# Designed miniproteins, single chains, part 19

Each design is a single chain, and the fold is of that chain. pLDDT is the mean over its residues in the fold that is shown.

## One batch from the design tools (miniprotein)

Design m636
Fold by ESMFold2-Fast:
Structure m636 (fold): chain A 100 residues (1-100)
Amino acid sequence: GAKRGGEDTLRAGKAVLEAAEKGEPLPVPVAVGLALRGIGGATEAWLSGNKKAAEGADKGARGTTRGALSLADGGPSEEGKKGGEEGIKGGKEAIKAGEE
C-alpha cells in the first residue's frame, strides 16, 4: 500500500523532471496523466493508514502536479524541474515510511 503509493508518486516526479531537463513541452493530456498518477500514489499511501507515507506522497503529488501543469502551460523548465524534484523527494519519503 504505502510503498506502492510512494513508487507511483516517485515515477510521476521523475517523468516531470526528465521532461523539464530536456526542455520538452508536455502535452496537456500527458501532464494531466502525470498529475493523476501522483495524486493516485498519494491516495494509496493515505489509504494504507501510514501517516508519514501519506504526508510524503501528498507533498510529492503537489510538486509533480505543479511541475507537470507548468510545463504544459509553457512555463519555465526551472519550475518543472523543481516540481519533479519535489515529486521524487516525496515519493522516496513515502517508500521509506512504507518499508517499516
Scores: mean pLDDT 81

Design m637
Fold by ESMFold2-Fast:
Structure m637 (fold): chain A 95 residues (1-95)
Amino acid sequence: MGLFKSDIYNLSDYLRSLGVDQDEVDRIRDRMLDLLDKVVEGKLTVEQIREQMNEIQEEVRRALERAGVPQDEIDDVLDLLNLFGRQLINLAKSL
């Protein structure tokens, strides 16, 4: 449980370092923490987890674009989110 939360906080710190506004970082962080809690509670299907992760990825992409982050850095962040989403789906399948 602590490892998934640390990944979310590490992502939040990284987004801040790239120049994303604190309010946007806080919203993304809180959304990811809520998603994790719902997955652990068995409240979401694999399809719903994919839909939520796709929405989070799109929100993060737009936030990074607004901050003027280069496309290669945006792609790296989105790759990390894809990995997190796969781990979250694997967690849900294990419950």
Scores: mean pLDDT 84

Design m638
Fold by ESMFold2-Fast:
Structure m638 (fold): chain A 62 residues (1-62)
Amino acid sequence: MGLLAVAKEDFYATREEELSLKKGERVRVLRVVDLEEGLVEAESLVTGKKGIVPRKFLEEAE
């Protein structure tokens, strides 16, 4: 899934599988990892890095 989104606020990764984001950073959501926890796998369009981010930190962008 190629859903485009923007980080609503800074997110700091605390685990290796997580992706750190800065507020306003554009990402592509690749898949839902955990529906209960609201976790998605995303790719930063700024850095090219991939990792897990809580969906609540993202806002859908067209």
Scores: mean pLDDT 79

Design m639
Fold by ESMFold2-Fast:
Parts: structure tokens; sequence; C-alpha cells
Structure m639 (fold): chain A 69 residues (1-69)
């Protein structure tokens, strides 16, 4: 169960950054919303390390978006 959640969060993060590289703001927003949802699920399950990883990915993506827009 936790490995599946980690894989889903990693995949969503990868898709978010791919969308940012392609200057697809709508796609980036959708994938970042998924990362946020998965991070909250990790917190609900007690995986604070995975929750922190998701939050750090959102912050990093926000910095990249700010450079492009």
Amino acid sequence: MMEELRERLKRATEKAFEAIENKDLDGATKYLQEVSRLAQEARARGDLDLYKEGLEAIVEAGEEIAKLF
C-alpha cells in the first residue's frame, strides 16, 4: 500500500515537471493538484516523510513556474 502511494506521487510529480518543461500550465496545475492530494493521503496514513516529499515537490514546481510565467 505505501509503495503504491509513493509510486503514484513520484509519477504525478514527474508529470507535473514534464508539463512545466512543455509550458503547459493547465497540465502542470492538474498534476500538482494530484501531488497535493497524494501528499495529504500520505499524511493521513502517517507517512510524514512522503507528505514532506510531496510538499517539497509542490514548492519546487512553483519556483519553476514563477521563472516561466
Scores: mean pLDDT 82

Design m640
Fold by ESMFold2-Fast:
Structure m640 (fold): chain A 75 residues (1-75)
Amino acid sequence: NDIEKVAKEVRELLEKAGLSPVDADKVVGDTLDSPKKGVETAEEILEKYKKELSEEGIKLVEKAIELLKKLEEKL
């Protein structure tokens, strides 16, 4: 299942970025409901925490958002 595979990869990227398990779980849960909601939630979290995240952390969240956008385009 492409949605489950991407959701798992997104979770790993968000955890590496330094996001809390609660925030990572919210993005994954919203993605499993709708990839579009996953994108919206991930973008909101990035904007909220961008000053607290490292430069590498920001890039990892941006990669997660890109994967979610590509998933949305396929569905």
Scores: mean pLDDT 83

Design m641
Fold by ESMFold2-Fast:
Structure m641 (fold): chain A 83 residues (1-83)
Amino acid sequence: MIENIKKATDYLIEKIKNGELSKEEVERIVRALKAFVDETKDINILEEIKKGVERLKEVTPEEYRPLFDELIEHINKKIEELK
């Protein structure tokens, strides 16, 4: 699972860096990640997703960064709920 998250993150980073993702595609990815976070009860998996989202935010155009900030906030709340 963690290995798959890292590979998926690296794939998305390259697509964002190359300008291959539209705003609508970024919004769909964020929604899909939020749904996956809601289904996850493993803090280690959530921490790995959070690291991936933080890396994606750094390579994303500034106008899309609030979507990733909201996702990071959502992951943090989920981690606190599981403690």
Scores: mean pLDDT 80

Design m642
Fold by ESMFold2-Fast:
Structure m642 (fold): chain A 65 residues (1-65)
Amino acid sequence: SEIDEAKEALQNAAENKDKEGIIEALLKLKELGEDEEVEAAIYSLENSDDEIIKKAALEAREKLK
């Protein structure tokens, strides 16, 4: 499903420290109506030890306003 594909894309982007990929996957999940999943993912990413992942969470949150 598109939701499963977007979730896999988010996981892969996070593993690769791909800021743009993280943002794209989160925006896609929001388009698909996964509002609760997106909010949970952003909170999780904000608590990451990686500064690139934290920055991706901040930029995604700004774009989702």
Scores: mean pLDDT 85

Design m643
Fold by ESMFold2-Fast:
Structure m643 (fold): chain A 96 residues (1-96)
Amino acid sequence: GGSARVAEGAARSAEEGARLAEEGKNLEGSLMGGSGATAGGMAYTSAKNGSGGEETAEGARRTAEGASEASLAAWKGDAEGARRGAEEAREGAREA
């Protein structure tokens, strides 16, 4: 459904953010992760308001949290933390 596809896009943004952090592009990595967190949050709201139900909403929430973690880790120059956040975002998207 639509919310699951948005969560998938959010996870990809988090993964790209982690890749940028690995390259030392901390600002760009943080912005990509932040974009993923926003998209994941929108997917959560949409699913909760009727487009995906409880399971999709929970998956999208996890995607938003993981992407937010990736964004913050990238901002701090923590490439490993950014990768971990991106993995959490991907897990949420898979559940969505």
Scores: mean pLDDT 83

Design m644
Fold by ESMFold2-Fast:
Structure m644 (fold): chain A 71 residues (1-71)
Amino acid sequence: SELDRLVEEARELIDKLRELAKQYNDPELIQAVDRLEQALESAVENGDLDGVRNIVETARALLEEAQKRAE
């Protein structure tokens, strides 16, 4: 399903962000990742397709900003 596909994408992005947060010892990024994980759990429990889409977009934006700061 589209929901399952988006959940998988969200999990992969969150995993990448957590690895990056640990690599840079960034406590704000660690907290942001924790919030995304909690939001994803809630969205999945409620079958909230739009919520999962928003989490994917938020995670993508956060990853882009983290990579930009590494310049």
Scores: mean pLDDT 85

Design m645
Fold by ESMFold2-Fast:
Structure m645 (fold): chain A 66 residues (1-66)
Amino acid sequence: MKEVEELIKAGEKAIETGAEGARETAELLGKASAEAQEKVAEYFDKKNELGSTLAYIARLAAEAKK
């Protein structure tokens, strides 16, 4: 899914740059479907400890959209 790819790229940038990438990730999460947000959460949950934080944020956004 295009949305999932964009969210993954923004999340990876957030891990590297902090505030800058986090802003982009939040904006894309607001536009993404709940399903896409859950898939992104699963991706980062499996990557590493920093990715787990982004996965948690993605899950919260998906739940808020339901």
Scores: mean pLDDT 65

Design m646
Fold by ESMFold2-Fast:
Structure m646 (fold): chain A 95 residues (1-95)
Amino acid sequence: SFEEILEKLSTLDEETRKLVLVALKNFIDNNYEIKDEFELLAVTGLAGMLGIEGENTDDLIKKAVEYLKKHEEELKAYLDSQDLDPNLIEKFKKS
């Protein structure tokens, strides 16, 4: 359920959670295309936390995308509510 996504994200510390949320927002806004390593780590990490199993990385991403699409409207509303800095990942890379 969408609540399971929120529960898993809430187990992360605030800084890690913000990075993951920015990466997920970018991933969804890019039509579920992996553009960088942070998006890859966020998607595969969340899939693992949700108990999604894949035969390989590509299969894992495909299953994660199917799961996220089932909750797309709720997830987009949640991400928009978080007032995320779109430059957070770039700022993290510089620090």
Scores: mean pLDDT 81

Design m647
Fold by ESMFold2-Fast:
Structure m647 (fold): chain A 62 residues (1-62)
Amino acid sequence: SEKERLELEAQILEGVKAVLEAVTNVVLRKTKDPAERAALQAQRDAVLKRLDEEIARLRAEI
């Protein structure tokens, strides 16, 4: 059904978000330069915001 498809798409994006958070947390822990940390955090936050907006949009259609 349409609801089952939207639920699956939302779950896939939630999985992608979890992987991104896990990978970027490892990179941030290894990054000693404050400027590089700030740049990585900003890029991470921008990508996570876009994923959250897409997940919310899919969830709103269910």
Scores: mean pLDDT 87

Design m648
Fold by ESMFold2-Fast:
Parts: sequence; C-alpha cells; structure tokens
Structure m648 (fold): chain A 74 residues (1-74)
Amino acid sequence: SAVTELIKGEKFYETLEQDLEVALKETGDREKAVELTREAVEEFARYLESQGHKEEAAALREQAKKWFEKLEKE
C-alpha cells in the first residue's frame, strides 16, 4: 500500500526528523519535542489500526522505534 511504501521509504526518517525539528522550534525543549513526536507516531499507528491497516501500523511502530533508539544513542 502507499502507506507501507511511505513508512519503509527513505523519506520516513526524514519526515520524523522534520517533525522533531518543528516540535523543537515550538517547545524550545528537546525532551518535550521527542515526547510530542512519539505521541504523533502512536496516534497515527492507532488511526491505521482503526482503519484495518494493522500491518502498516506495526511497520510504523517498528520503523519509529529504530529511529528513536538511534536518537537516544546519539
């Protein structure tokens, strides 16, 4: 599906980085910005599940988890 391609595509991490940058500019707080980005991912995953896109929701959570783990190690 188009959503699965978006999640697995090279631009997915770029999208997360842009969302974090916007949240950082709005909050002035890295910890709060990371929290807001996590919440946005989880809301979108729950939306996908509610629409019957359980595989896409799982892929979103898996890709986001990898990105957040990388972010914490930097």
Scores: mean pLDDT 75

Design m649
Fold by ESMFold2-Fast:
Structure m649 (fold): chain A 75 residues (1-75)
Amino acid sequence: SKVEELTKLILDDIGLPLVAPRERGDLSDLAFAKRLFIEKLDLLSDELRKLVAEWLDSGDPDSIEAIIRALSRVP
């Protein structure tokens, strides 16, 4: 899944333990996904920033869910 793919990329890139997954309520909120991206921006590599920005720009629901699920786990 896109969630598993992005979570693995983030874990491999950051090298830090991820926090527990959040509940599903926010997983379709594009504005929330964009806010998470901005909040975690300085912890992401240039390659990950580009990938996440492309997924946000796609507006694909599976991509937005993956961003929220994965970036919510970044401390």
Scores: mean pLDDT 76

Design m650
Fold by ESMFold2-Fast:
Structure m650 (fold): chain A 81 residues (1-81)
Amino acid sequence: SKAKELIEKAEEALRKAQAALAAGDYDKAIELALEAIKHGLEALKLAETLEEIARAIGVIIGGIGLVWEAALRSGKKPPKL
């Protein structure tokens, strides 16, 4: 489904965001985490199964947490969604 494709894109963006955070690239980590949140929110709108809903929520929560962590480490204020 289109929701599944968006979830897969969100999960990939979140993985890349985690890698950027580990590398100390806080700007890239925030950018990729926001991309993951955006795809996750779009997937949640289109989700047809409980699995799709749970996965979409998981990447949204993970993305928000990563944005906050990266922003705190960089000394920047977290962006509004």
Scores: mean pLDDT 83

Design m651
Fold by ESMFold2-Fast:
Structure m651 (fold): chain A 93 residues (1-93)
Amino acid sequence: LSDKEIKIAFGIFDLDDDGYISREEFEKLLSKLPEEYREFIPLFESFLNEEGKIDLENFKKFLEKLKEKLGSEEKFYEFLGKVHLAYVELLDE
């Protein structure tokens, strides 16, 4: 993952543009994806700070672990593509 790709993905998940991704924002995006992706909620929660949020640095670490769990770059970019479509759907609400 390039720094640019990580920043784009972070901006998609950071729905309120506060510089952090909350558990609620992550779950809201995942609710628009296939049910199997909900298995990654516990992984995301492991990177949350004391306020229940993830910053850009820890989000990068989360994405690296997510890529490992998905087992391929193709599956990882498929996931990111589905997240982007979910984000566009949420903007229309």
Scores: mean pLDDT 79

Design m652
Fold by ESMFold2-Fast:
Structure m652 (fold): chain A 68 residues (1-68)
Amino acid sequence: SRKEQLLALAEYLLSSPDLRLQYVGRFLLHEVKNDEFLSKEQVIALIRTYLGDSPLAAEAIAKVEELF
C-alpha cells in the first residue's frame, strides 16, 4: 500500500545523519498520520526541493524508485 511505502521511506530517511533527509522523513510521517498519502512524484519533488541536485538527493530518489 502507499502507506507502507511512505512509512518504509520515512524510516530510511530518518536513519540518515543528514538533517534535511530527517526533515523529509518527519514530514512524511506527519502526512501519513493525517491520512495524507503523497504520490511518488510528490515525494520526489519534495526531496529535490530540500536537497537539490546533491548526491544525497539521487540516493534518496533511488530509494523511492525501489519502494514505489
Scores: mean pLDDT 85

Design m653
Fold by ESMFold2-Fast:
Structure m653 (fold): chain A 75 residues (1-75)
Amino acid sequence: SLPESEERRRRAEARELIDKVFEKLTGKPVTFETLKEIIRELAEYVGEDPEKLLENIKSLKDAAKVLQSLLDKIR
C-alpha cells in the first residue's frame, strides 16, 4: 500500500494524464489500438495489470468500459 502523501501525488499525476488523454482523443481518430495504449498507461498508474485488463477487451465497447472503470479509480 502507498502512504497518503504518495497516493495524493499519484492522483494529481493521474489527473494530468487524464487531461492529456482527453486532448489526444479530441485531436486524432479514435482507434482500437489508441484505446489499448491509453488503457495500458492508465492501468500502470492505478496498479492494475494492463495485459490482464486487455485480455477481457474484445470490442471497442469493452475498451470504453475498461477505460471508464480506470478513470473512476483515478478520480
Scores: mean pLDDT 69

Design m654
Fold by ESMFold2-Fast:
Structure m654 (fold): chain A 62 residues (1-62)
Amino acid sequence: MEELEKLREELKKAESPEAGVQIVARFLQEHPEISREEVIEVIKKTDVPEEIKQAAIDFINS
C-alpha cells in the first residue's frame, strides 16, 4: 500500500519519540481505513531508533 510506504519514509525522518508518535497519530487520523495492526507491522519493519519505534507502537496500543 502506497500510504504505508509513505508512513515508513516519514518515520525514518523522526528525530524523537514525540515526533514518531505525532507522525503515527496523524497517519491514523488521515487513513482510518488502514488497520492498527498493519501500521504496527510497518513500524516494526522501519529502521528507526528503538525508542522512537516503541513510543509509536505504545501509542497505537493505548
Scores: mean pLDDT 80

Design m655
Fold by ESMFold2-Fast:
Structure m655 (fold): chain A 86 residues (1-86)
Amino acid sequence: SRRNELMRRVIQVEARADLLRMTVMYSPEIPEEKRKEIMELVDKAIELAVEGERYIQAGDLDKAEEKIKEAEEVVKRAEELLRQTL
């Protein structure tokens, strides 16, 4: 169902955010400024994913998809920043 597909995408954003946190934690070579920028994006992606999940629970799947797409874009930006730093 569309609900199950959106929930899977929320879980994928959360998993990607967790991987980013772990990578940052175990990469002491990352400058503090870049570490802060990446972690702020990770936190924003999680915030948007949680908001998307709330819309799924409320039955507003269109708003859920909008928030999940924003979360996916933010986590991708965090991944790109990390790649540029390493």
Scores: mean pLDDT 90

Design m656
Fold by ESMFold2-Fast:
Structure m656 (fold): chain A 75 residues (1-75)
Amino acid sequence: MDKLELFVLFARRLAEIFEKVYKDPDTARQILEIAEEARKTGDVEGGAKRILEIVKEKAPEMVPVVENFIKSIEK
């Protein structure tokens, strides 16, 4: 599976968590917009970094999940 496809799938799942669990549709929308930009530009690393910064601010307990994903796609 392409790194971009994995990133988009991860971002969609993370956005669902923010919308359904954290009840934060604005953050969910931002994550989906980052995924769409990465799809157009191919900049998976930049997109992942932006998502990590959002998660650090909005749900710091989820930081390890995002960091583990980033490590998985860097290989």
Scores: mean pLDDT 83

Design m657
Fold by ESMFold2-Fast:
Formats: structure tokens, C-alpha cells, sequence
Structure m657 (fold): chain A 70 residues (1-70)
């Protein structure tokens, strides 16, 4: 996967995380908000400091955790 494709997938995942965080905040689910925020921080960290393989794995992990939180 190219870096541009990884950036696109990251942007899509970050958008979904933001939408889910806004919904959880509206519902008063502070634990869910915290979990979603930690996923976003971890993904951002890997994009700044990680390798392309680490970024790809973190995107896949974030997608899985998002599905579990829906």
C-alpha cells in the first residue's frame, strides 16, 4: 500500500472516530468517548513515529476496535 493510500485510510478512520466520539458524548458515555479518543491518539502516534507496516497494522487494529464499539 502506498503512503497516500495509508493517509486516505487514516483520514477515513479518524472521521469515523470523531463521529462516534460525538455520538458517545451526546449520550453521556464518558468511557466510550475515552476509548475512542485513545484509539485516535494511538493511530496519530504511529503516523508520526511508526513505519509503514506499523501504520498499516494500527489502521487494521483501529478498524476492528471501532466495529467492537459500534
Amino acid sequence: MSWKELQKERDEVMKELLELQQKAEAEGDTDKVSRLYLISLRLEDKFVFGSNEEVKKEIERAKKEIEELK
Scores: mean pLDDT 81

Design m658
Fold by ESMFold2-Fast:
Structure m658 (fold): chain A 81 residues (1-81)
Amino acid sequence: MSEEASRLASENGGDVQVERVRTVSRRGSAAQTREETRRQLELLRQQVESNSVFPSAQQAGEAQIERVRRVGREELDRLAR
């Protein structure tokens, strides 16, 4: 484990999810990028469901889901020719 990965995880991991999609896009195919995007969105959806009792946490989770969707689309558009 890198020291940076541990620190990012302790900061609610929002940037980690985005960076994972970008890393897969750089190393893999459009299919792998789509798969990683779906995986990250599923993890975020589960997190939002577990925090649905707090409206502010639910809204923040929904915003993060949209951010990951946008990054996934951006990376797929970069791979499209």
Scores: mean pLDDT 69

Design m659
Fold by ESMFold2-Fast:
Structure m659 (fold): chain A 70 residues (1-70)
Amino acid sequence: MDELVQLLTDLIRAWEKNDQKAIQEVLKQIEEIGTPEQIEEARRMANSPTPTQLTGSALRFIGLLLDQER
């Protein structure tokens, strides 16, 4: 959980800086440890053209983290 929260934060920071290399590196790390649904939302964040769309995908990603408890 903490690792995915840190990666989510790093992805948002990379997106704000328009750092494509950092975005791809963070996505790769999420792809190694995330669920398919979390990976999908992270990819949506990386490709978000507006802060509103980024925020929506980030909230869904957080929801998936909280729902990981069976």
Scores: mean pLDDT 79

Design m660
Fold by ESMFold2-Fast:
Structure m660 (fold): chain A 61 residues (1-61)
Amino acid sequence: SRATELVAQKGREETEKILEEMSKLSKEEASKEFNKLFGKYFDNIEEAKKYVEERHKRYAE
């Protein structure tokens, strides 16, 4: 999937860090930057953060 492709290319930790920084921006700015960087990998920021959080929880086991 697109999410898996992003994680594989940038690494889990880097992807999480980028998404966290994006979420610190205003909702409007975050959506704009997200589309530029991740639009082809994820449909929206919320979906991307959910994917990263689920993978983090999985690895924490």
Scores: mean pLDDT 63

Design m661
Fold by ESMFold2-Fast:
Structure m661 (fold): chain A 86 residues (1-86)
Amino acid sequence: MKKAEELFKKGLEALKNGRVLDALRYFIQSAQLYVQQDDYDKAEQVLNALQIDFSRNAPKLLKSSEIPQELQRAYHQIKLELLSKK
């Protein structure tokens, strides 16, 4: 739990400093750790803090072409896992 919270805080700090790609990486890693811990509520909170749609729409802070495919796939897998457990 501490590691996922620490990554979430690092993501928020990166976002405040305009380091959007670093923020995305930290938020995705945080959400993945929460899913591994079966903490789906916190994983959902982390993804909501991004306020970004990786699936079909251009991201609010970045163009889809600027986001690595690996991060887009990780986001999609986390969302599918959250939907499957509800």
Scores: mean pLDDT 69

Design m662
Fold by ESMFold2-Fast:
Structure m662 (fold): chain A 80 residues (1-80)
Amino acid sequence: SELEELKEKYKEIAEEFARELAKTTDPEERVRLAREAMRKVKEIELEYLKLIGASEEEIKEAEKKHEETEREVIAELLAA
């Protein structure tokens, strides 16, 4: 039940991001859309980790990886 709800949320975020990204070539708008989508994905992944009983250490590592990935994605979008 909860896992299926998280999967549906992830799918909705991915589909919305793809639709919005297709409407613009502006680097600043693309960065804004990417940040919003990545924030929502991070929330879902952290909620999933908590549901499966992940340790506090694993949750902190996931949060750090999300922050690093966000910085890398934004840098790539701005370089294009």
Scores: mean pLDDT 81

Design m663
Fold by ESMFold2-Fast:
Structure m663 (fold): chain A 55 residues (1-55)
Amino acid sequence: DPVDILLDQAKDFLKKKGKASEADTVVSNARELIKKGNEEEAKNFISDFINSLDK
C-alpha cells in the first residue's frame, strides 16, 4: 500500500527529528482519511506535515 509506505517514512523522519510522539498523531489522522476513502488527501496531509518541519 503506497500510503502505508508514506506513513512509515513519515514516522522514521519524525523520529529522526526528535518528534516521535507526533508521529503517532500524524499516522492516526492519515489512517482516518484513508478509511474515509481519501487516500490522496492522506498523502497530501503527510507531505504537508513533513514540509512544515523544514521551516
Scores: mean pLDDT 73

Design m664
Fold by ESMFold2-Fast:
Structure m664 (fold): chain A 59 residues (1-59)
Amino acid sequence: STVFVGIIVEIDGRKVGVLAARGPDGRVQYRIEAADGSELSPEEREKAKEAAERALEEA
């Protein structure tokens, strides 16, 4: 079955929304967006994914 998590996390002083879905095949899809609509650096995106991965493990 598919597992979903939605979190808002603070990364480098910015609010970032992360939606993550893990499908029945174990593949994870991410939607990551800064709350102010600004571009996220690759480093900030990786931090957001790590936070979502922790949330998925706890779900």
Scores: mean pLDDT 80

Design m665
Fold by ESMFold2-Fast:
Structure m665 (fold): chain A 95 residues (1-95)
Amino acid sequence: SEESKKAIEKAAEELAEKAVEVVKRTGVKIEVKPGKDGAGGLLAAMSLAEEMLRSSDEEAKKLAPEFGEALGSAASDPLFKDSVEAVVKKVKEAE
C-alpha cells in the first residue's frame, strides 16, 4: 500500500542517517562493490553489518541488528530491497 511504502521509505532514511553517523565516527568502510542488478547492494549491506558488529563502538553494534532485520525483509519484499540499497548508497557517499 502507499502508506506501507512511505513508512518503509521513512524508516530507510532514518536508518541511513544513523548509519552515516556511525560510519563517520568509526571509519567503517563498505568492502563489497554494488552490483548493477542490486545484489551487490544487499551484499554491501551485509558486509557493513558485519563490520559494525566487529566495531568497538556500542552504537555500531546496536545498529547492526537493524541492518540484519532490513536484509531479512529485503529477501522477501522488493520495496525493502530498494530501501536497503538506498541506505548503502548514502553510507558509501559519506565515505
Scores: mean pLDDT 62

Design m666
Fold by ESMFold2-Fast:
Structure m666 (fold): chain A 64 residues (1-64)
Amino acid sequence: MQQQIQQTAQRIKQLQDAGDWDGVDAILEGLSHSDKKTLQQVIKELKKVGADQDVIQRVEDLLK
């Protein structure tokens, strides 16, 4: 599971760097059905890979 979370964060970063915001949105919609612990781990990995703050904020909004 840890490796899958890291892969998800890397994919989000790659789509972000490519300007594929539709692809980012599709992954985030899938993550909206994840449990709180999984979302917190994704946020941690996004910060490690240097994702944009706006992407990190969108995932944090899913914790509401």
Scores: mean pLDDT 80

Design m667
Fold by ESMFold2-Fast:
Structure m667 (fold): chain A 100 residues (1-100)
Amino acid sequence: MEELKKEIEKLLEETEELCKKTIEICKEILKKDVTKEQLLEAIALMLKAIGLLIEVEQLKEELKKAKTLEELEELLKRAKELLERAKELLERAEKLLKEA
């Protein structure tokens, strides 16, 4: 139980860090003389990263209220999914920055 909560907290912290990094990269792209296509993609990635941060906050609140092993296992699954989505957004942002 306690170990599972710590694992979920660590995954959520990593997800937040990746999302914040994605937002900063997108801000750097927006400062460059980029194409309309690149501008729209940077904005879309930034909005998706902000959306993930909102989902992380919701999951943190649910984690505080979780009382059963079943609830924690569901939260762990969701936390892992959020982390993978955050990694994908960061990879896309880094690629876009290199092309900008």
Scores: mean pLDDT 87

Design m668
Fold by ESMFold2-Fast:
Structure m668 (fold): chain A 69 residues (1-69)
Amino acid sequence: KALEELKLGLEYLRQGNREKAIEYLRRSIELSPNTNSGTSSSQGIFSIERGNEETAIDSLEQGIKELEK
């Protein structure tokens, strides 16, 4: 569940839909707080809020790869 929400957040971010991206990343945190998935989502939101969307995309892609192995 949390990984699916994280992937949806990344997809919305790639589409330039910042608001939906943050919504889904926050949902991922709610489903898996204090996990690698939750940490990746939190860092993604932090980068988006600071205007570093390219950094957020890269970090989220790396986080998803690490979680999927």
Scores: mean pLDDT 77

Design m669
Fold by ESMFold2-Fast:
Structure m669 (fold): chain A 61 residues (1-61)
Amino acid sequence: MTGDEMAAIAEEVVARHADLIAEASRRYKELTAQGRGEEAAGVAGSLLQPVIRDVKARLDA
């Protein structure tokens, strides 16, 4: 794949998972504001797992 193809896939994945990304960002900000930075990173990473899997599936397709 070219870098342009990978960028296009990333944009499509972000668009498809906009609500999930917004939720992950909201949870990250809430936990970070409470001084729970390590937990915030873990929760955001967990919520974004479907996004990561979608990217991998598209790279294999």
Scores: mean pLDDT 76

Design m670
Fold by ESMFold2-Fast:
Structure m670 (fold): chain A 82 residues (1-82)
Amino acid sequence: SGKKAREEGERLEKQAIEEATKAVEQGPEDGRKLAAELVKRASDYNSKAMQYAKEGNDELSLLYNYLATGYLKAAAHARKLI
């Protein structure tokens, strides 16, 4: 269901924010590098969402879309900490 996919995205976001906070504690360069990596992870998950949509797998497409959103929110959080 859409609720389950959203909850998994929120869980991923929380974990990625914790990772971002630790990276920023090492320095602003480490925080910037992680923010860029999180954006790349989001892009990779968006590509998977598009692929599953083309295959008619709406459930996995929705899941990967929410996971991508979680990484984008975490990247935005990391940039605010720098």
Scores: mean pLDDT 84

Design m671
Fold by ESMFold2-Fast:
Structure m671 (fold): chain A 115 residues (1-115)
Amino acid sequence: GEEKARRAAREAFETVRPLLEASDDSAEVLRQAAEEFYKLADFLSTADLSEEALKDLLEKLRLRLIRLGLSEEVADALVEALEKALKKVEKKYWHVVAREFGRLLDELAREKERE
């Protein structure tokens, strides 16, 4: 259920964590990125999406992340990791995956502020 979705999200996020830690992206940009994932989670909690609609939504997320100031490489890696995690879980838990990505980005932003 939800715990499997959180685990899939954490495993996928760990593949992009080194890129995020090595990036010059500020704590503020990472928090704004986290907010975009929370908005996505809220949308996914009520939406019934086709695979085509999901791809369009992920492309819009990618463009929003770049607009916030994330590098294209980091935005691409985050969206690819999210898509891989979503494919491992049932659609009804997709909002849990997106919310966990937001939580992990917030955690990383706090870690960067402490340095």
Scores: mean pLDDT 86

Design m672
Fold by ESMFold2-Fast:
Parts: C-alpha cells; sequence; structure tokens
Structure m672 (fold): chain A 65 residues (1-65)
C-alpha cells in the first residue's frame, strides 16, 4: 500500500528510514519537507509492515494514501 510517513529529523535521518523501509519489503517513492523540523517520505509498504513502521523511533505518523 502507498503511505506517507512523517518523521522527526532530530531522531532519525531520511537515509535511516529508507533502509528500514527497504528491510520491511517496501520502496521509498518521494521525499517531501512538511515543516521546519519534520520530513515526510512517500513509500510503498506491505500492509503487514505498517505496525512495525509506527514503532520506529522518530516516526511521528504513518498515513495511508
Amino acid sequence: MKVFISIDLSKITPDQLKKKIESLGGKPINYVFERFETYGIEAEIPEEAIDELKKIEGVKSVEEL
């Protein structure tokens, strides 16, 4: 499924999140700055991996697109 992942850049880097997404069988699609200290990434993720994404430190939210 396609999701938008909001992260706190003070806790996790975009590259670290990209590696975690790939390890869960997902694919990063696009990188979007949402606000001053928050970064968003669009990705294709297996539905079963959504709960694991939400547990990652620095992930603020995961929204289905």
Scores: mean pLDDT 76

